Designed miniproteins, single chains. Designs and how they scored, part 94

Each design is a single chain, and the fold is of that chain. pLDDT is the mean over its residues in the fold that is shown.

## One batch from the design tools (miniprotein)

Design m3130
Fold by ESMFold2-Fast:
Structure m3130 (fold): chain A 98 residues (1-98)
Amino acid sequence: SLGQQLLQAARDGDVERVEELIAQGADVNAQNSYGLTPLHIVAMYHDDEVGVRLAEVLLAAGADPTAKNNYGLTALDIAKEMGHERIAAILERAIAER
């Protein structure tokens, strides 16, 4: 599915592929079997310029920064646990602006 391809592209750090899949109608809030959304995956794997761009693209497309995985964790919770300060700052701002 487009949602599964979006989750994979987010894990791979492929910004261009993420943008293509969103343009094709991929659900930016798609979840895998663990309840992980693309934002959770970005928070888990990317705390660099690619991760910043991915988070911004996903949030602009309507990604829910308050979505919880099967363990009740948000992407912000994961970013904080991982020490991913750049992604944590973006997610804190997105939550505060809701």
Scores: mean pLDDT 89

Design m3131
Fold by ESMFold2-Fast:
Structure m3131 (fold): chain A 80 residues (1-80)
Amino acid sequence: KKKEEIEKKINIIKESIKNNELTKETALAYLDLLFNGEISLLSKEDQDKLRDLINSLFDKLPEKDKEEIRNYYLEKRKKE
């Protein structure tokens, strides 16, 4: 269900912020919320922390994970 999927994504993001760790799942959850217009469901503080986390740790992800995240972003850009 949409509500359960959103809550799951928010929890992934909050755990990543809490642990100061970025994973592929965190980045994909962020993109899903962004493209679905649901990013505002995160508090402003959590949005700022998530942005800082992505900016600091994205380049440290495995190359395969970075490629999957980029491909997912491009795929979502093509869809309505």
Scores: mean pLDDT 80

Design m3132
Fold by ESMFold2-Fast:
Structure m3132 (fold): chain A 61 residues (1-61)
Amino acid sequence: MEIFATASKAVPDVGPAILGFKVGDKLKILKEYEDGTAIAESLTTGKKGLVGLDQLENIEK
């Protein structure tokens, strides 16, 4: 089952490792880490990168 989340805040596109997004963007969670971060894919842009789980809401499995 795929894990999806919605962005609760905007993050600027400042580098290749960190995923930029806008409030309300839909994200697919690819891998969660123990430190409260994850690798996600933006369904809006198709880009992949690191996100903080505190930046996300409505996480669905």
Scores: mean pLDDT 74

Design m3133
Fold by ESMFold2-Fast:
Structure m3133 (fold): chain A 75 residues (1-75)
Amino acid sequence: TLTEEELRALFAEYDTDGDGTISHMELVALLRRLGLRPTLEQQQSLRDFDRDGDGTLDWAEVREVLESLGLRIVP
């Protein structure tokens, strides 16, 4: 279980530009920091959550990825 506050802190750590988005590579690093081991297929499927198609994910998209991997996010 991960709180929204903990996830926002991790998101901010990987959001090096401060623009409110992280790259697919940064998201994979964040997942590994949480102890998750995404498969190559799951890493490729991260693009399905990138609604803007710009190669980055915002907070809402990152949350959806984590929930799709079975992680529970609580307030």
Scores: mean pLDDT 73

Design m3134
Fold by ESMFold2-Fast:
Structure m3134 (fold): chain A 119 residues (1-119)
Amino acid sequence: SLGQQLLEAAYAGDVERVRELLAQLKAEGRDVNPVSTEPPYIGWTPLHLAAYRGHVEIVRLLLEAMREQGEDVNREVAGDVAPGITPLLIAEFEGHEEVVRLLVEAGADPNARLTKPES
């Protein structure tokens, strides 16, 4: 599917493929931030995967496309791998400072983090 191809391209850092897939999804009126239904990242979106991998340009492209569709940049993982994780939280855990900056500039809520577990 186009959504699965976008997830794979976002993980791999294939900027040109992401551009092509986003253009096709927009032309077909389809979601530019599809949720993965395939292992190992069930419940992850292209934005989660790009943030996890630190692919700055892909994060920028996805944020622009998502803004055009009114998509939520704070979308949490719904699957078994890191449930409740937002793209901002994964970028922070991985130390991708430029991705963190882009997500905050795009309206990611720093307070939309998981409640601190009492140690």
Scores: mean pLDDT 76

Design m3135
Fold by ESMFold2-Fast:
Structure m3135 (fold): chain A 60 residues (1-60)
Amino acid sequence: GPVLAVAREDFEATRPDQLSLRRGERVLVTAEHPDGWWEVTSLATGRTGLVPAGLLEPAG
């Protein structure tokens, strides 16, 4: 099922399919892609998009 994670650092989206995140922002990981980009939903904003997998830390 979806996994709760936290952004380790700020990320600025450079493409429309990506999601900008602030450090400490909580996200729900909805899909993991083998190229290292994961689909997430921000719990703060409800926005969805792609972020680098290495940006994220699992959160309980």
Scores: mean pLDDT 83

Design m3136
Fold by ESMFold2-Fast:
Structure m3136 (fold): chain A 86 residues (1-86)
Amino acid sequence: SLSELDRKLFEAAARGDLETVKKLIEEGADVNARDEAGLTPLDLARANRYSKNRDEIIELLEKHGADLNAGPLEGVDPRALAEKYR
């Protein structure tokens, strides 16, 4: 299971909450954490295509070491699963 800090990062990324994402990264959240479905915070940020902050969150995650080429595991749909964090 995700740590409480990493879970909060997943929730903030799924919601497009840029300020909370910044705070959680500063608190030591793992930008490359994977949940039980193999999703990363980056997968959840990419899934929220309607967020005004989407690109800013992606850039912030990349700046802090997110692997932009890491996708979800085969058969995992981050768009469908992002709802559990919203």
Scores: mean pLDDT 77

Design m3137
Fold by ESMFold2-Fast:
Structure m3137 (fold): chain A 75 residues (1-75)
Amino acid sequence: GIKLSLEEMEALFAKYDTDGDGTIDAAELKALLESLGYHYSDAEVQAMIDAVDTDGDGTIDFGEFQLVLGELLNS
């Protein structure tokens, strides 16, 4: 499995945070996961966001992103 440091996760998140607003949407998360070799459907990526998105705005912040990656890297 891929091992990422906190600094590497921050750099990766910033790369896909195209608007610089501190959040990423489903399309950006899907592209990020594909860059790591994960091939998920749009519905699967949306389910990942829904699982961690406590605000219900359809985006994830860096803390929620760490939860998503933590699950994937420990599976």
Scores: mean pLDDT 76

Design m3138
Fold by ESMFold2-Fast:
Structure m3138 (fold): chain A 85 residues (1-85)
Amino acid sequence: SEFEELILERIEAGKDVNEKDEDGFTLLHEAARIGASKEVIEKLIEKGADVNAKDKFGLTPYDLAKLAGNEEIVELLKKYGAKEE
């Protein structure tokens, strides 16, 4: 996936994994929405990604994974402390 390659490249370049774009999305929000691999999600978390970061709509990466139907990522984020309520 071009998107996964881009995420890995940004991590290797020393980019802040918690940097938010204009909509409040972090790399973890984008990875969860797109259905990135377990390895990419885990690497973001290992580099300090906030699993409970909220975008401008109050949505977390967990919320975006659920909306996209990415069940494997939903379960992975729960394992790493994503709050379901």
Scores: mean pLDDT 80

Design m3139
Fold by ESMFold2-Fast:
Structure m3139 (fold): chain A 58 residues (1-58)
Amino acid sequence: MVDELLAEIERLERERAEVEEQLRQTDDVTTIMQLRYRLEELDRRLAELRRELERLLA
């Protein structure tokens, strides 16, 4: 459903912002790489959900 999809997108966008904030606060290279990997996961999921939304609105 479109409303449920939009809610999930908003949730993931909030999580992405939290990870970006953690990245700004850390100087540890290993932690930075782990957080970057998490951002990639969130970006992939967001792209998937946005494509689904586009299909539903087409």
Scores: mean pLDDT 83

Design m3140
Fold by ESMFold2-Fast:
Structure m3140 (fold): chain A 91 residues (1-91)
Amino acid sequence: LLEAARLGDLEKVKKLLDEGADVNEKDETYGYTPLHLAALYGHEEIAELLINEYGADVNAKDKFGRTAQDIWENPPTEADKLLKDEMLAKK
């Protein structure tokens, strides 16, 4: 579910949730829910689906104390994301 939300795979998100996946599932590294990942990667339709159809917890906080709305309003820029990825590849 988390990977499908990150990739913007709307159909797979629907399928996994219909099959009983936890809409409020958190990753062990950052505490991201599917809603956090949809916000982080700009997948508005997935975020809407998670909230309106599957009852995602809009108040769920990641390990940094951020809600999905906090991430959506202050997303990392594409430049910041690319710069970070390049730094990780070089070091």
Scores: mean pLDDT 70

Design m3141
Fold by ESMFold2-Fast:
Formats: C-alpha cells, sequence, structure tokens
Structure m3141 (fold): chain A 66 residues (1-66)
C-alpha cells in the first residue's frame, strides 16, 4: 500500500521502525509546512501510543487512518 511505501522512506535504518526523532525531522524538512516544535511533539505523542520513542508500521498505519 502507499502507506507502507511512505513508511519505508521514513525507515532510514531499515529496522522496521521509525524513531520519533526521524519522524520529527521529516515533518520539519519535507512536509512543505512550517510546523512548530510543539505541533511536531503533539503529532509524535499521538503516533507513539506506547511512549517508547519508536513507531512501527502498525502504529504508523493506525495514526494515518485515525
Amino acid sequence: SSLEAAFRIYDKDRDGVITAEELREVLNTNSGKNYTDEEVEELIKKADKDGDGKIDLAEFKEFMLS
């Protein structure tokens, strides 16, 4: 699916997860929007439901579909 393709672009380490830091970087650099640091942190907290600092493919899909 397109979501899986997007996740693979974010998964720079190819370990099957993206970090909150990697997601923050992508949102600030490649989104084409001027997110504030606070807005980025809120989005990351919503995606990272377990608070482990890692977002797997299932969590990413749930975030995008919610």
Scores: mean pLDDT 66

Design m3142
Fold by ESMFold2-Fast:
Structure m3142 (fold): chain A 158 residues (1-158)
Amino acid sequence: NREEKIAKLRERQAEALARFPLSPEHQRILEAAIKGFDEGIENATDEYIEKKVKELREIAESLPNVDKEDFERALDIILNSDDKEEIIYAGQSLTNMLLNALFPERAEENALVAAEVRWYMLLKLYENPDLTIKQVKAGALGAALGAAKAALELKEKA
């Protein structure tokens, strides 16, 4: 039952947030990731996907703490999987990896933001099952890039 899946996701999200309240900085990163996902699903073209992949690779190459093999594995799943949920989980992994490279001392908050992004993406998929594979790919890329860009801006201001 789709409604039961949605209810369980909302419960798990609420429980996680109650245990580990996000800092204002990580709340801003989460908001940027959510906005990136929504932008991605609205603008899901091959050109959009190629542009976001290029920008993500440029960010990953600029960060010494990113495992390049793990990064390319997550990206490969997003680009080549036919499973919408697998693409969403790869988007979570990519987001978490980039945040850990930028804020290694905030691993718990990074993991919570990545999990919240995953729950938002799954909730949107379950509420709108007609989302295409291309839209889910663009959304996952948009979310990861949105989080990474917000985190970079916050690190530059610190």
Scores: mean pLDDT 85

Design m3143
Fold by ESMFold2-Fast:
Structure m3143 (fold): chain A 78 residues (1-78)
Amino acid sequence: MSVRVRLGNGVELVLDTSWSPAELLERIREAAERAGLSATQITALVLHAIGLLLDAGWEVTEEVLREIARAVEEIGRA
């Protein structure tokens, strides 16, 4: 299953539950950089996207969720 997230500046992110956590993180990083979002904006949108993925049956560990949170903060400060 796939979910869509609007990031801002007309940028849209498509995520698929069949992708690995590493692929999902890479797509999130790439789209966030292209959209020029602040860390706070990225955090809010990523949490929304994670909620949609979990609702769609995505299986994820707490460790992967922590890695996503760290990646979001790093992008916003890079």
Scores: mean pLDDT 69

Design m3144
Fold by ESMFold2-Fast:
Structure m3144 (fold): chain A 58 residues (1-58)
Amino acid sequence: MILRAVEDYVAKTPEDLSFKKGDLLELIKVVDEDYVLARNLKTGEEGLVPKKYLEEVE
């Protein structure tokens, strides 16, 4: 499943993923109701992402 970032986000912890608005992320797994583990397809980096900054594309 591919997700798109709707806002810029700067990681606040080592486990978090930084991304820019419009970046495409691959969903790895749902962690809880608020967070997913995802990979940024542009950078190849993986980390935790708040769901509220993502929209489903595919």
Scores: mean pLDDT 82

Design m3145
Fold by ESMFold2-Fast:
Structure m3145 (fold): chain A 115 residues (1-115)
Amino acid sequence: DLSEKLVEAAREGKLDEVKKLIEQGADINARVGIYNLTPLQAAARNGHLEVVKLLLEKGADPVAYVGKTPVVEIELFFKTVDAKTERALSKADPKYRELALLAGLYGHYEVAEFL
């Protein structure tokens, strides 16, 4: 399944594999895997800034699946939003806020600040 491979490649930060899978027709907005994440959410959660940039450039919809993932709900149960994440959220476009929150909760401030 191309969509499952795309989410996995995005989660692992495999930029060239992500490019190849998109060119092969993988659904850029597919939600697959144990956490039901999109490729964009998987890349952001794991701090893969270059993959996040590529997916957004290729038309990944940050709004379509942001704020609907169980991973964010689970992490908010165990983690508090720190000052660095709050600062990133305050300057983020509203459509990227949940994606920036996901990145920040996992300590990937460079991704959260980019969004």
Scores: mean pLDDT 74

Design m3146
Fold by ESMFold2-Fast:
Structure m3146 (fold): chain A 61 residues (1-61)
Amino acid sequence: MVGDIVVAIKDYEARSPEDLSIKKGDKLRILEVLDDVFWRAQSLSTGEVGIVPADYLEKAE
């Protein structure tokens, strides 16, 4: 899981400074699995790091 490249399957708008906003189709690298609901990830397009809901992500092939 950590180090995997994932793709956003839905749009998510950040609700706090620690969250990362993502758009459907964005590619991210998983940096940390915090729990079953939230992961820390880095956007590959912007380089920004933040917390995203795991349910909004799918492993890229």
Scores: mean pLDDT 79

Design m3147
Fold by ESMFold2-Fast:
Structure m3147 (fold): chain A 80 residues (1-80)
Amino acid sequence: TEFGEAFRLFDKDGNGTITAAELQHVMTNQMGKKFSDEEVDRMIREADIDGNGTIDFPEFLTMLARFIDSEKLNEFVQSL
């Protein structure tokens, strides 16, 4: 699955979670022209339901489904 592959690229420790700051940094760096720092921060805040600064796979999927369509996600994953 494209979503699973994308998550795995951010989850370098393989523990099933990524930090909000790490995801924000990657998205801002790779998608800077498509998403502002404020938009990325908003996406991360909405995904981080627990408010603990980490994002699990279901939260990651929910965020992507709201802000990135499947075609754009595929392009993003291929660019990583």
Scores: mean pLDDT 65

Design m3148
Fold by ESMFold2-Fast:
Structure m3148 (fold): chain A 89 residues (1-89)
Amino acid sequence: EKDADGRTELHVAAEEGDLEKVEELLKVPGIDVNAKDKDGRTALHLAAEAGHLKIVVLLARTPGTDVNAKDKDGLTAKDLLEKVKNLKE
């Protein structure tokens, strides 16, 4: 399930912006939507950092998603998304 960096398929799809793959993975019964990689990041963190707003919204609406999960730096997905928005030129 997890690769060498502690990432699941959901982490990879969320970071890559593969909305279709994220939707497919969320249909799998028992999927751990809150799985953390080696940096304490969930798929929601990776989607937010990458600026994939549709995936951020989809994950945030998914029942059981911990939107308040903090990564190793104490940042939530919302904190990462706000940084991306503030750094847009």
Scores: mean pLDDT 78

Design m3149
Fold by ESMFold2-Fast:
Structure m3149 (fold): chain A 111 residues (1-111)
Amino acid sequence: EEIERLQRELVEAVKAKDVSKVHEIYLKLQELGVEDFFDNPNSPLAFAKLAIAIVRGDLEAVEEALKKGYDINLVHPATGYTPLHLAEIVGNEELVEFLKSKGADTSLKPK
């Protein structure tokens, strides 16, 4: 599936710390998972919803996702990355501190 291909490409981009490629892939995932796919915290695309907001630096969108029941410690199944790990990779210190203030688990490690 297209989504599965993009998720594999995302794994490689994150491992390479290619922020621009991560951003590109997450935007494509958002385009494919419009509407209900991104608004359901139990969706297979739940991580993509949080990741897109984090990569864009959209603190308001991250806060709204958390209000909708998205898990702040949601783990990407292939990489072990959490929203906090993505914020650190992107280098957005304001988002890193925001996620920590909302209870992000700093002990979780990728892979």
Scores: mean pLDDT 68

Design m3150
Fold by ESMFold2-Fast:
Structure m3150 (fold): chain A 60 residues (1-60)
Amino acid sequence: GPELYRAIYDFEAKTPEELSFKKGDVLELLKRVSEKWWEARSLNTGKVGLVPTTYVERIV
């Protein structure tokens, strides 16, 4: 099944590759690009982008 994470803080994207999200948003992990940045899909908006790993916690 999908690997899901919950945003624990709001994040505002600084580049077009980054994904903006709000605290409480659910993100599906797509790819571990680096230790600090993962590619994820927002289940709230359907958008895909890079998310900072310290801003999310695993739920499944």
Scores: mean pLDDT 90

Design m3151
Fold by ESMFold2-Fast:
Structure m3151 (fold): chain A 107 residues (1-107)
Amino acid sequence: MEELGQQLLEAARRGDFEEVQRLLAEGADVNYQDENGNTPLMLAAEMGHLEIVRLLLAHPDLDLNLRDVDGVLVLEAKDGLGLTPIDWARLRGEDEIAALLEEARAA
């Protein structure tokens, strides 16, 4: 489980859509967090990988209320630059990713 979670984070960060699908099918935890509280959804959004963001948001086990080590909601967690996943999406011009994350938080 931990090894699959780490592989899922790396695939999401790289934009490897097929690998993300494979790892989720093999039972990788869609809500997996590394030592810094990074989730696959956060990394995919920060890197501008729209199709992976869509895939993760569609996953039935996705927990949008997941909190980091400091108790902050992962979608509202600020990185070392003070940016949230939505801030990163907007900074990269990925307005569709930003809209998807805001809609997911409202639901």
Scores: mean pLDDT 77

Design m3152
Fold by ESMFold2-Fast:
Structure m3152 (fold): chain A 91 residues (1-91)
Amino acid sequence: MVEEIEKKIREILNSDIPREEKIEKIVDLLLEHGNAATEALRKLHEEGLISDQELRDILRALLERKLAELERRGAAPEEIAAVRRALAAGE
């Protein structure tokens, strides 16, 4: 699964779609595949295909999507607050 996800991320990064759409697609993979997608993302970052800033932007978008999902499913206020704190701490 990691190799398939890595290939998908490489295809997204090499596409001519807007950067915001690339981030959204990568975040979708992270939300769907969890640890396998995180491992693929880490490998691509180590290879220099993803910059430190791009990695930060992807992780911020991931937290924003998690926040939206928690709110959508009626998660406890404490869970929502934890994700909001993680977003605020991202400097």
Scores: mean pLDDT 78

Design m3153
Fold by ESMFold2-Fast:
Structure m3153 (fold): chain A 90 residues (1-90)
Amino acid sequence: MESPLTDEQYEELKKLLMEEAPSFTEAAAKTVSKDELLLVAARLGAKRAVERLLELGADVNAKDEGGLTPLDLAELSGHKEIAEILRKAL
C-alpha cells in the first residue's frame, strides 16, 4: 500500500496542475489524497500531473461522489491524451 503524499510531492503536483489547468486553486487545498488528486487532474486536463500521480501509485480505479473514474472524467471533459494514458494504466 502506497504512503500518503509528502508535502513536497503535493506542492509539485499542485504546480503541475496550476501550469496545465489555471482554474486549479481551492480544490487543491481540499484534496489531500493522491487518488482525489488523480480525479481532479483527469477532469482538468493536467496530463503531467496525471502521469506523476500514476507513478506515485494513485488508484486508477478511484471514483468520485458520482461513481466516475479518472478515465470517465477525462473522456467527459474531452481530454483524449489523458484518457489514453489512463486506459494503458488499467
Scores: mean pLDDT 73

Design m3154
Fold by ESMFold2-Fast:
Structure m3154 (fold): chain A 110 residues (1-110)
Amino acid sequence: SLGDRLFEAARRGDLEAVREALAAGADVNAARPEDGRTALMIAVESTGDLELVRLLLEAGADVNAASTVDGRTALMIAKLLGYDEIAELLLEAGADPKAKDKGGLSTEEL
């Protein structure tokens, strides 16, 4: 599916494949059925690529989407992995630093 192409492109950090999937009509906010992870979360977790994160946000990615497996947002993942520049970009895009995961922890409490 187009969603599977988008998830795989995001996981690999392939900006052109991400652009191609989005141009073909992939939903930038599609959630993976197994864990609820979006392309934005996958890009942060797998690549730490600031330009890929910016591309997804410009395409309309929901900065406050939470995964179903742990309730984590892209901001929480960026902070856990030490991607400070990505965390700053996500905050500028409207990420909520007070949102809590399924463990009851926010970015400010980590």
Scores: mean pLDDT 86

Design m3155
Fold by ESMFold2-Fast:
Structure m3155 (fold): chain A 89 residues (1-89)
Amino acid sequence: DKALADRQLADIEANIRKWRPITPEERAILDQARAELDQLIADYEKRLKETNDPEEKRRIEIEYTNRMIAVFLRLIGDLEDLFLRRERE
């Protein structure tokens, strides 16, 4: 669900903003993650429309869920790496 993905990204941004303003570098990382999630959602919806097999739909759901989790894990890692590099300065 695009609305859920958008909300999760907004919540991450809001959590950072509780402590400080979002930097341009963090904004770029968040924008990239959003673009990747939008593409995954579009691909997921296309694949669901192309199949009527319930087992195949279940496989697609699992694949999509795993890919979305990977995007969020990479996002968190990128934000953490940026934070750690900045703190070393």
Scores: mean pLDDT 78

Design m3156
Fold by ESMFold2-Fast:
Structure m3156 (fold): chain A 75 residues (1-75)
Amino acid sequence: AAAAVTQLEAVLRAPESEEALKRLQDLLAGGADPTAKDAEGRTSIHIARELGKEDMLKLLLEYAKKNGLDVNAKE
């Protein structure tokens, strides 16, 4: 949902802290889709990578792998 994507983006833009990482985990556990695209067609994984949020990116990739989500598009 758009609201969930907005919440993920807000966490990704927050300073990397233990609280922000926990909030990210809670959003993902609550059903937030890290492969959902924003208005610019970017996923949470793309945003984390662009912003250099290494710990958040790691959590997003681990969650996607555990849930069978494809984060590497084939041509």
Scores: mean pLDDT 71

Design m3157
Fold by ESMFold2-Fast:
Structure m3157 (fold): chain A 81 residues (1-81)
Amino acid sequence: MSPLGQQLMEAAGRGDAEGVRELLAQGADVNAYDPVTGLTPLHIAAMVGHDEIVEILLENGADPNARDTAGLTPEDLRKAS
């Protein structure tokens, strides 16, 4: 994963909306994923319940149907909370 992709996931987990916007503006891949877990920034934002971050990521082309290594989508993780 690129350094920007990792920072994007960390910002999404923190609920840092400004950080997410800045990283995307710098060319961070909105669909970056962890190669071990398959988690994307959208998975993390949905799991933590950061609705503003979910909206920002979706507006920037995040795949709502991306599946992690367990076969779970961001919506599946949001519903489990």
Scores: mean pLDDT 81

Design m3158
Fold by ESMFold2-Fast:
Structure m3158 (fold): chain A 102 residues (1-102)
Amino acid sequence: MTLHQAALAGDLEAVRALLAAGADVNALATSEELGWRSDNKVGWTPLMLAAYAGHLEIVEVLLEAGADVNYADEYGITPLHLAEAAGHEEVVEVLLRAGAVP
């Protein structure tokens, strides 16, 4: 399991284990890592995937591990934009406290 897959799936144990094993917290998702149904999520960070899915504790763990809270994909989409679009209010608050720019 990749860090992207674990973050999207809400697998907190896998996220913690992969980060402890030296996984790049800011790695960009590939179609292979997300499977053939990538649905425009290629180039997203683990933080973007966790924010999109509303996995609050995974968002916090990734930020503690040094995730770039303001990373923007090729379309200018940030973790904050994804959390807001999906209606994940608690994730929005955590991202703003971590320094996300509106």
Scores: mean pLDDT 81

Design m3159
Fold by ESMFold2-Fast:
Structure m3159 (fold): chain A 72 residues (1-72)
Amino acid sequence: MSVAELVREAREKLGLTQAELGRTLGVSQATVSQWESGKRRPTPEQLRRLADLARASGHEELAERLYEAAEE
């Protein structure tokens, strides 16, 4: 799975809109849209923050995949 697909899956599993995820991570909705389309890659720190949110919501496997993507 690409990083773009991981971000979208994490957002959908968290029940967040692109705007809500943007606010949570301190970025614009346009930035989240660019991440999910593959036009822009999240920073390692942004991927770790998203992984922390996924883990807090009980999505351990998804969190592990996001942490792995942050180490690439």
Scores: mean pLDDT 86

Design m3160
Fold by ESMFold2-Fast:
Structure m3160 (fold): chain A 57 residues (1-57)
Amino acid sequence: MEISEEERKKIAKTIVENMTPEELQDLINMYNELIKKNPKMKEKLEKIIKDLEEAVK
């Protein structure tokens, strides 16, 4: 499924709005651990983390 950049940012905002700060931090930590296990996914996962961090601000 091809998701536009605009839709991806909207999804990230919706996720952040429906999560507590603790749940959001846990999600970010899970993605960081996944990057450690799968370095080839780093660029994709870091982009998701950035979208979530921007949605919090």
Scores: mean pLDDT 76

Design m3161
Fold by ESMFold2-Fast:
Structure m3161 (fold): chain A 70 residues (1-70)
Amino acid sequence: SELEKAFKLFDKDGDGVISKEELKELLISLGFKEPTDEEVEELIKKYDKDGDGVLDFEEFKEFIEDLSKK
């Protein structure tokens, strides 16, 4: 799927999670101009169920689905 391809593209370390830096790059790729560290941290806080400061594939999927719903 396109979602799985996007996740793998931004998962630069291949560890199965998206870091704050990788999420910032993802937002830029989605057309967001210069997302702030505060905006990225707020997104992680909303979707990070484990409290580890990164997004796994399921958390990433919920994030992208919410973007599609607006």
Scores: mean pLDDT 74

Design m3162
Fold by ESMFold2-Fast:
Structure m3162 (fold): chain A 152 residues (1-152)
Amino acid sequence: SMVRRLLELLRSLFEGMPVTLPDTYVEVPESATSVVGLILRGEILLLEGNYEEAAKDFEKAYEITKDPKLQAYSLMLAGLAHLLAGNYEKAAEYFRKAAEIFEELGNHELALLARALALLLEGRYDEADRLAAQLSPLGQEILALVRELLEE
């Protein structure tokens, strides 16, 4: 699925995250209390098409974590969940916030990707395309997939 592809590409860019996508559909855990547990459950919910519940898990992970790297990743995933739910304004807000944290962490690639995603959601395609030219092939593929979702 496109959602699985987007998650795999994001994980490839987010170096040091010790999470894996499930091989098949599994029953969603009823509760997740750890930051990693919330992220994993949220990712399963995204794969199931339950975007609103996924967004809540990622938003909760962002609120409870003290790790700025996990804060930024949780915001990227919350932005993706809101994008898939059609909540473009909120998705753009989360991507901009993630970009600020990635910049502070010195992760220029993820900061640039997050800014490009926010611009794309605002319909600022020419500006997003200019940033895309500076991204790695993986970052360019993520942006292209999101653009296709918005144009359909």
Scores: mean pLDDT 81

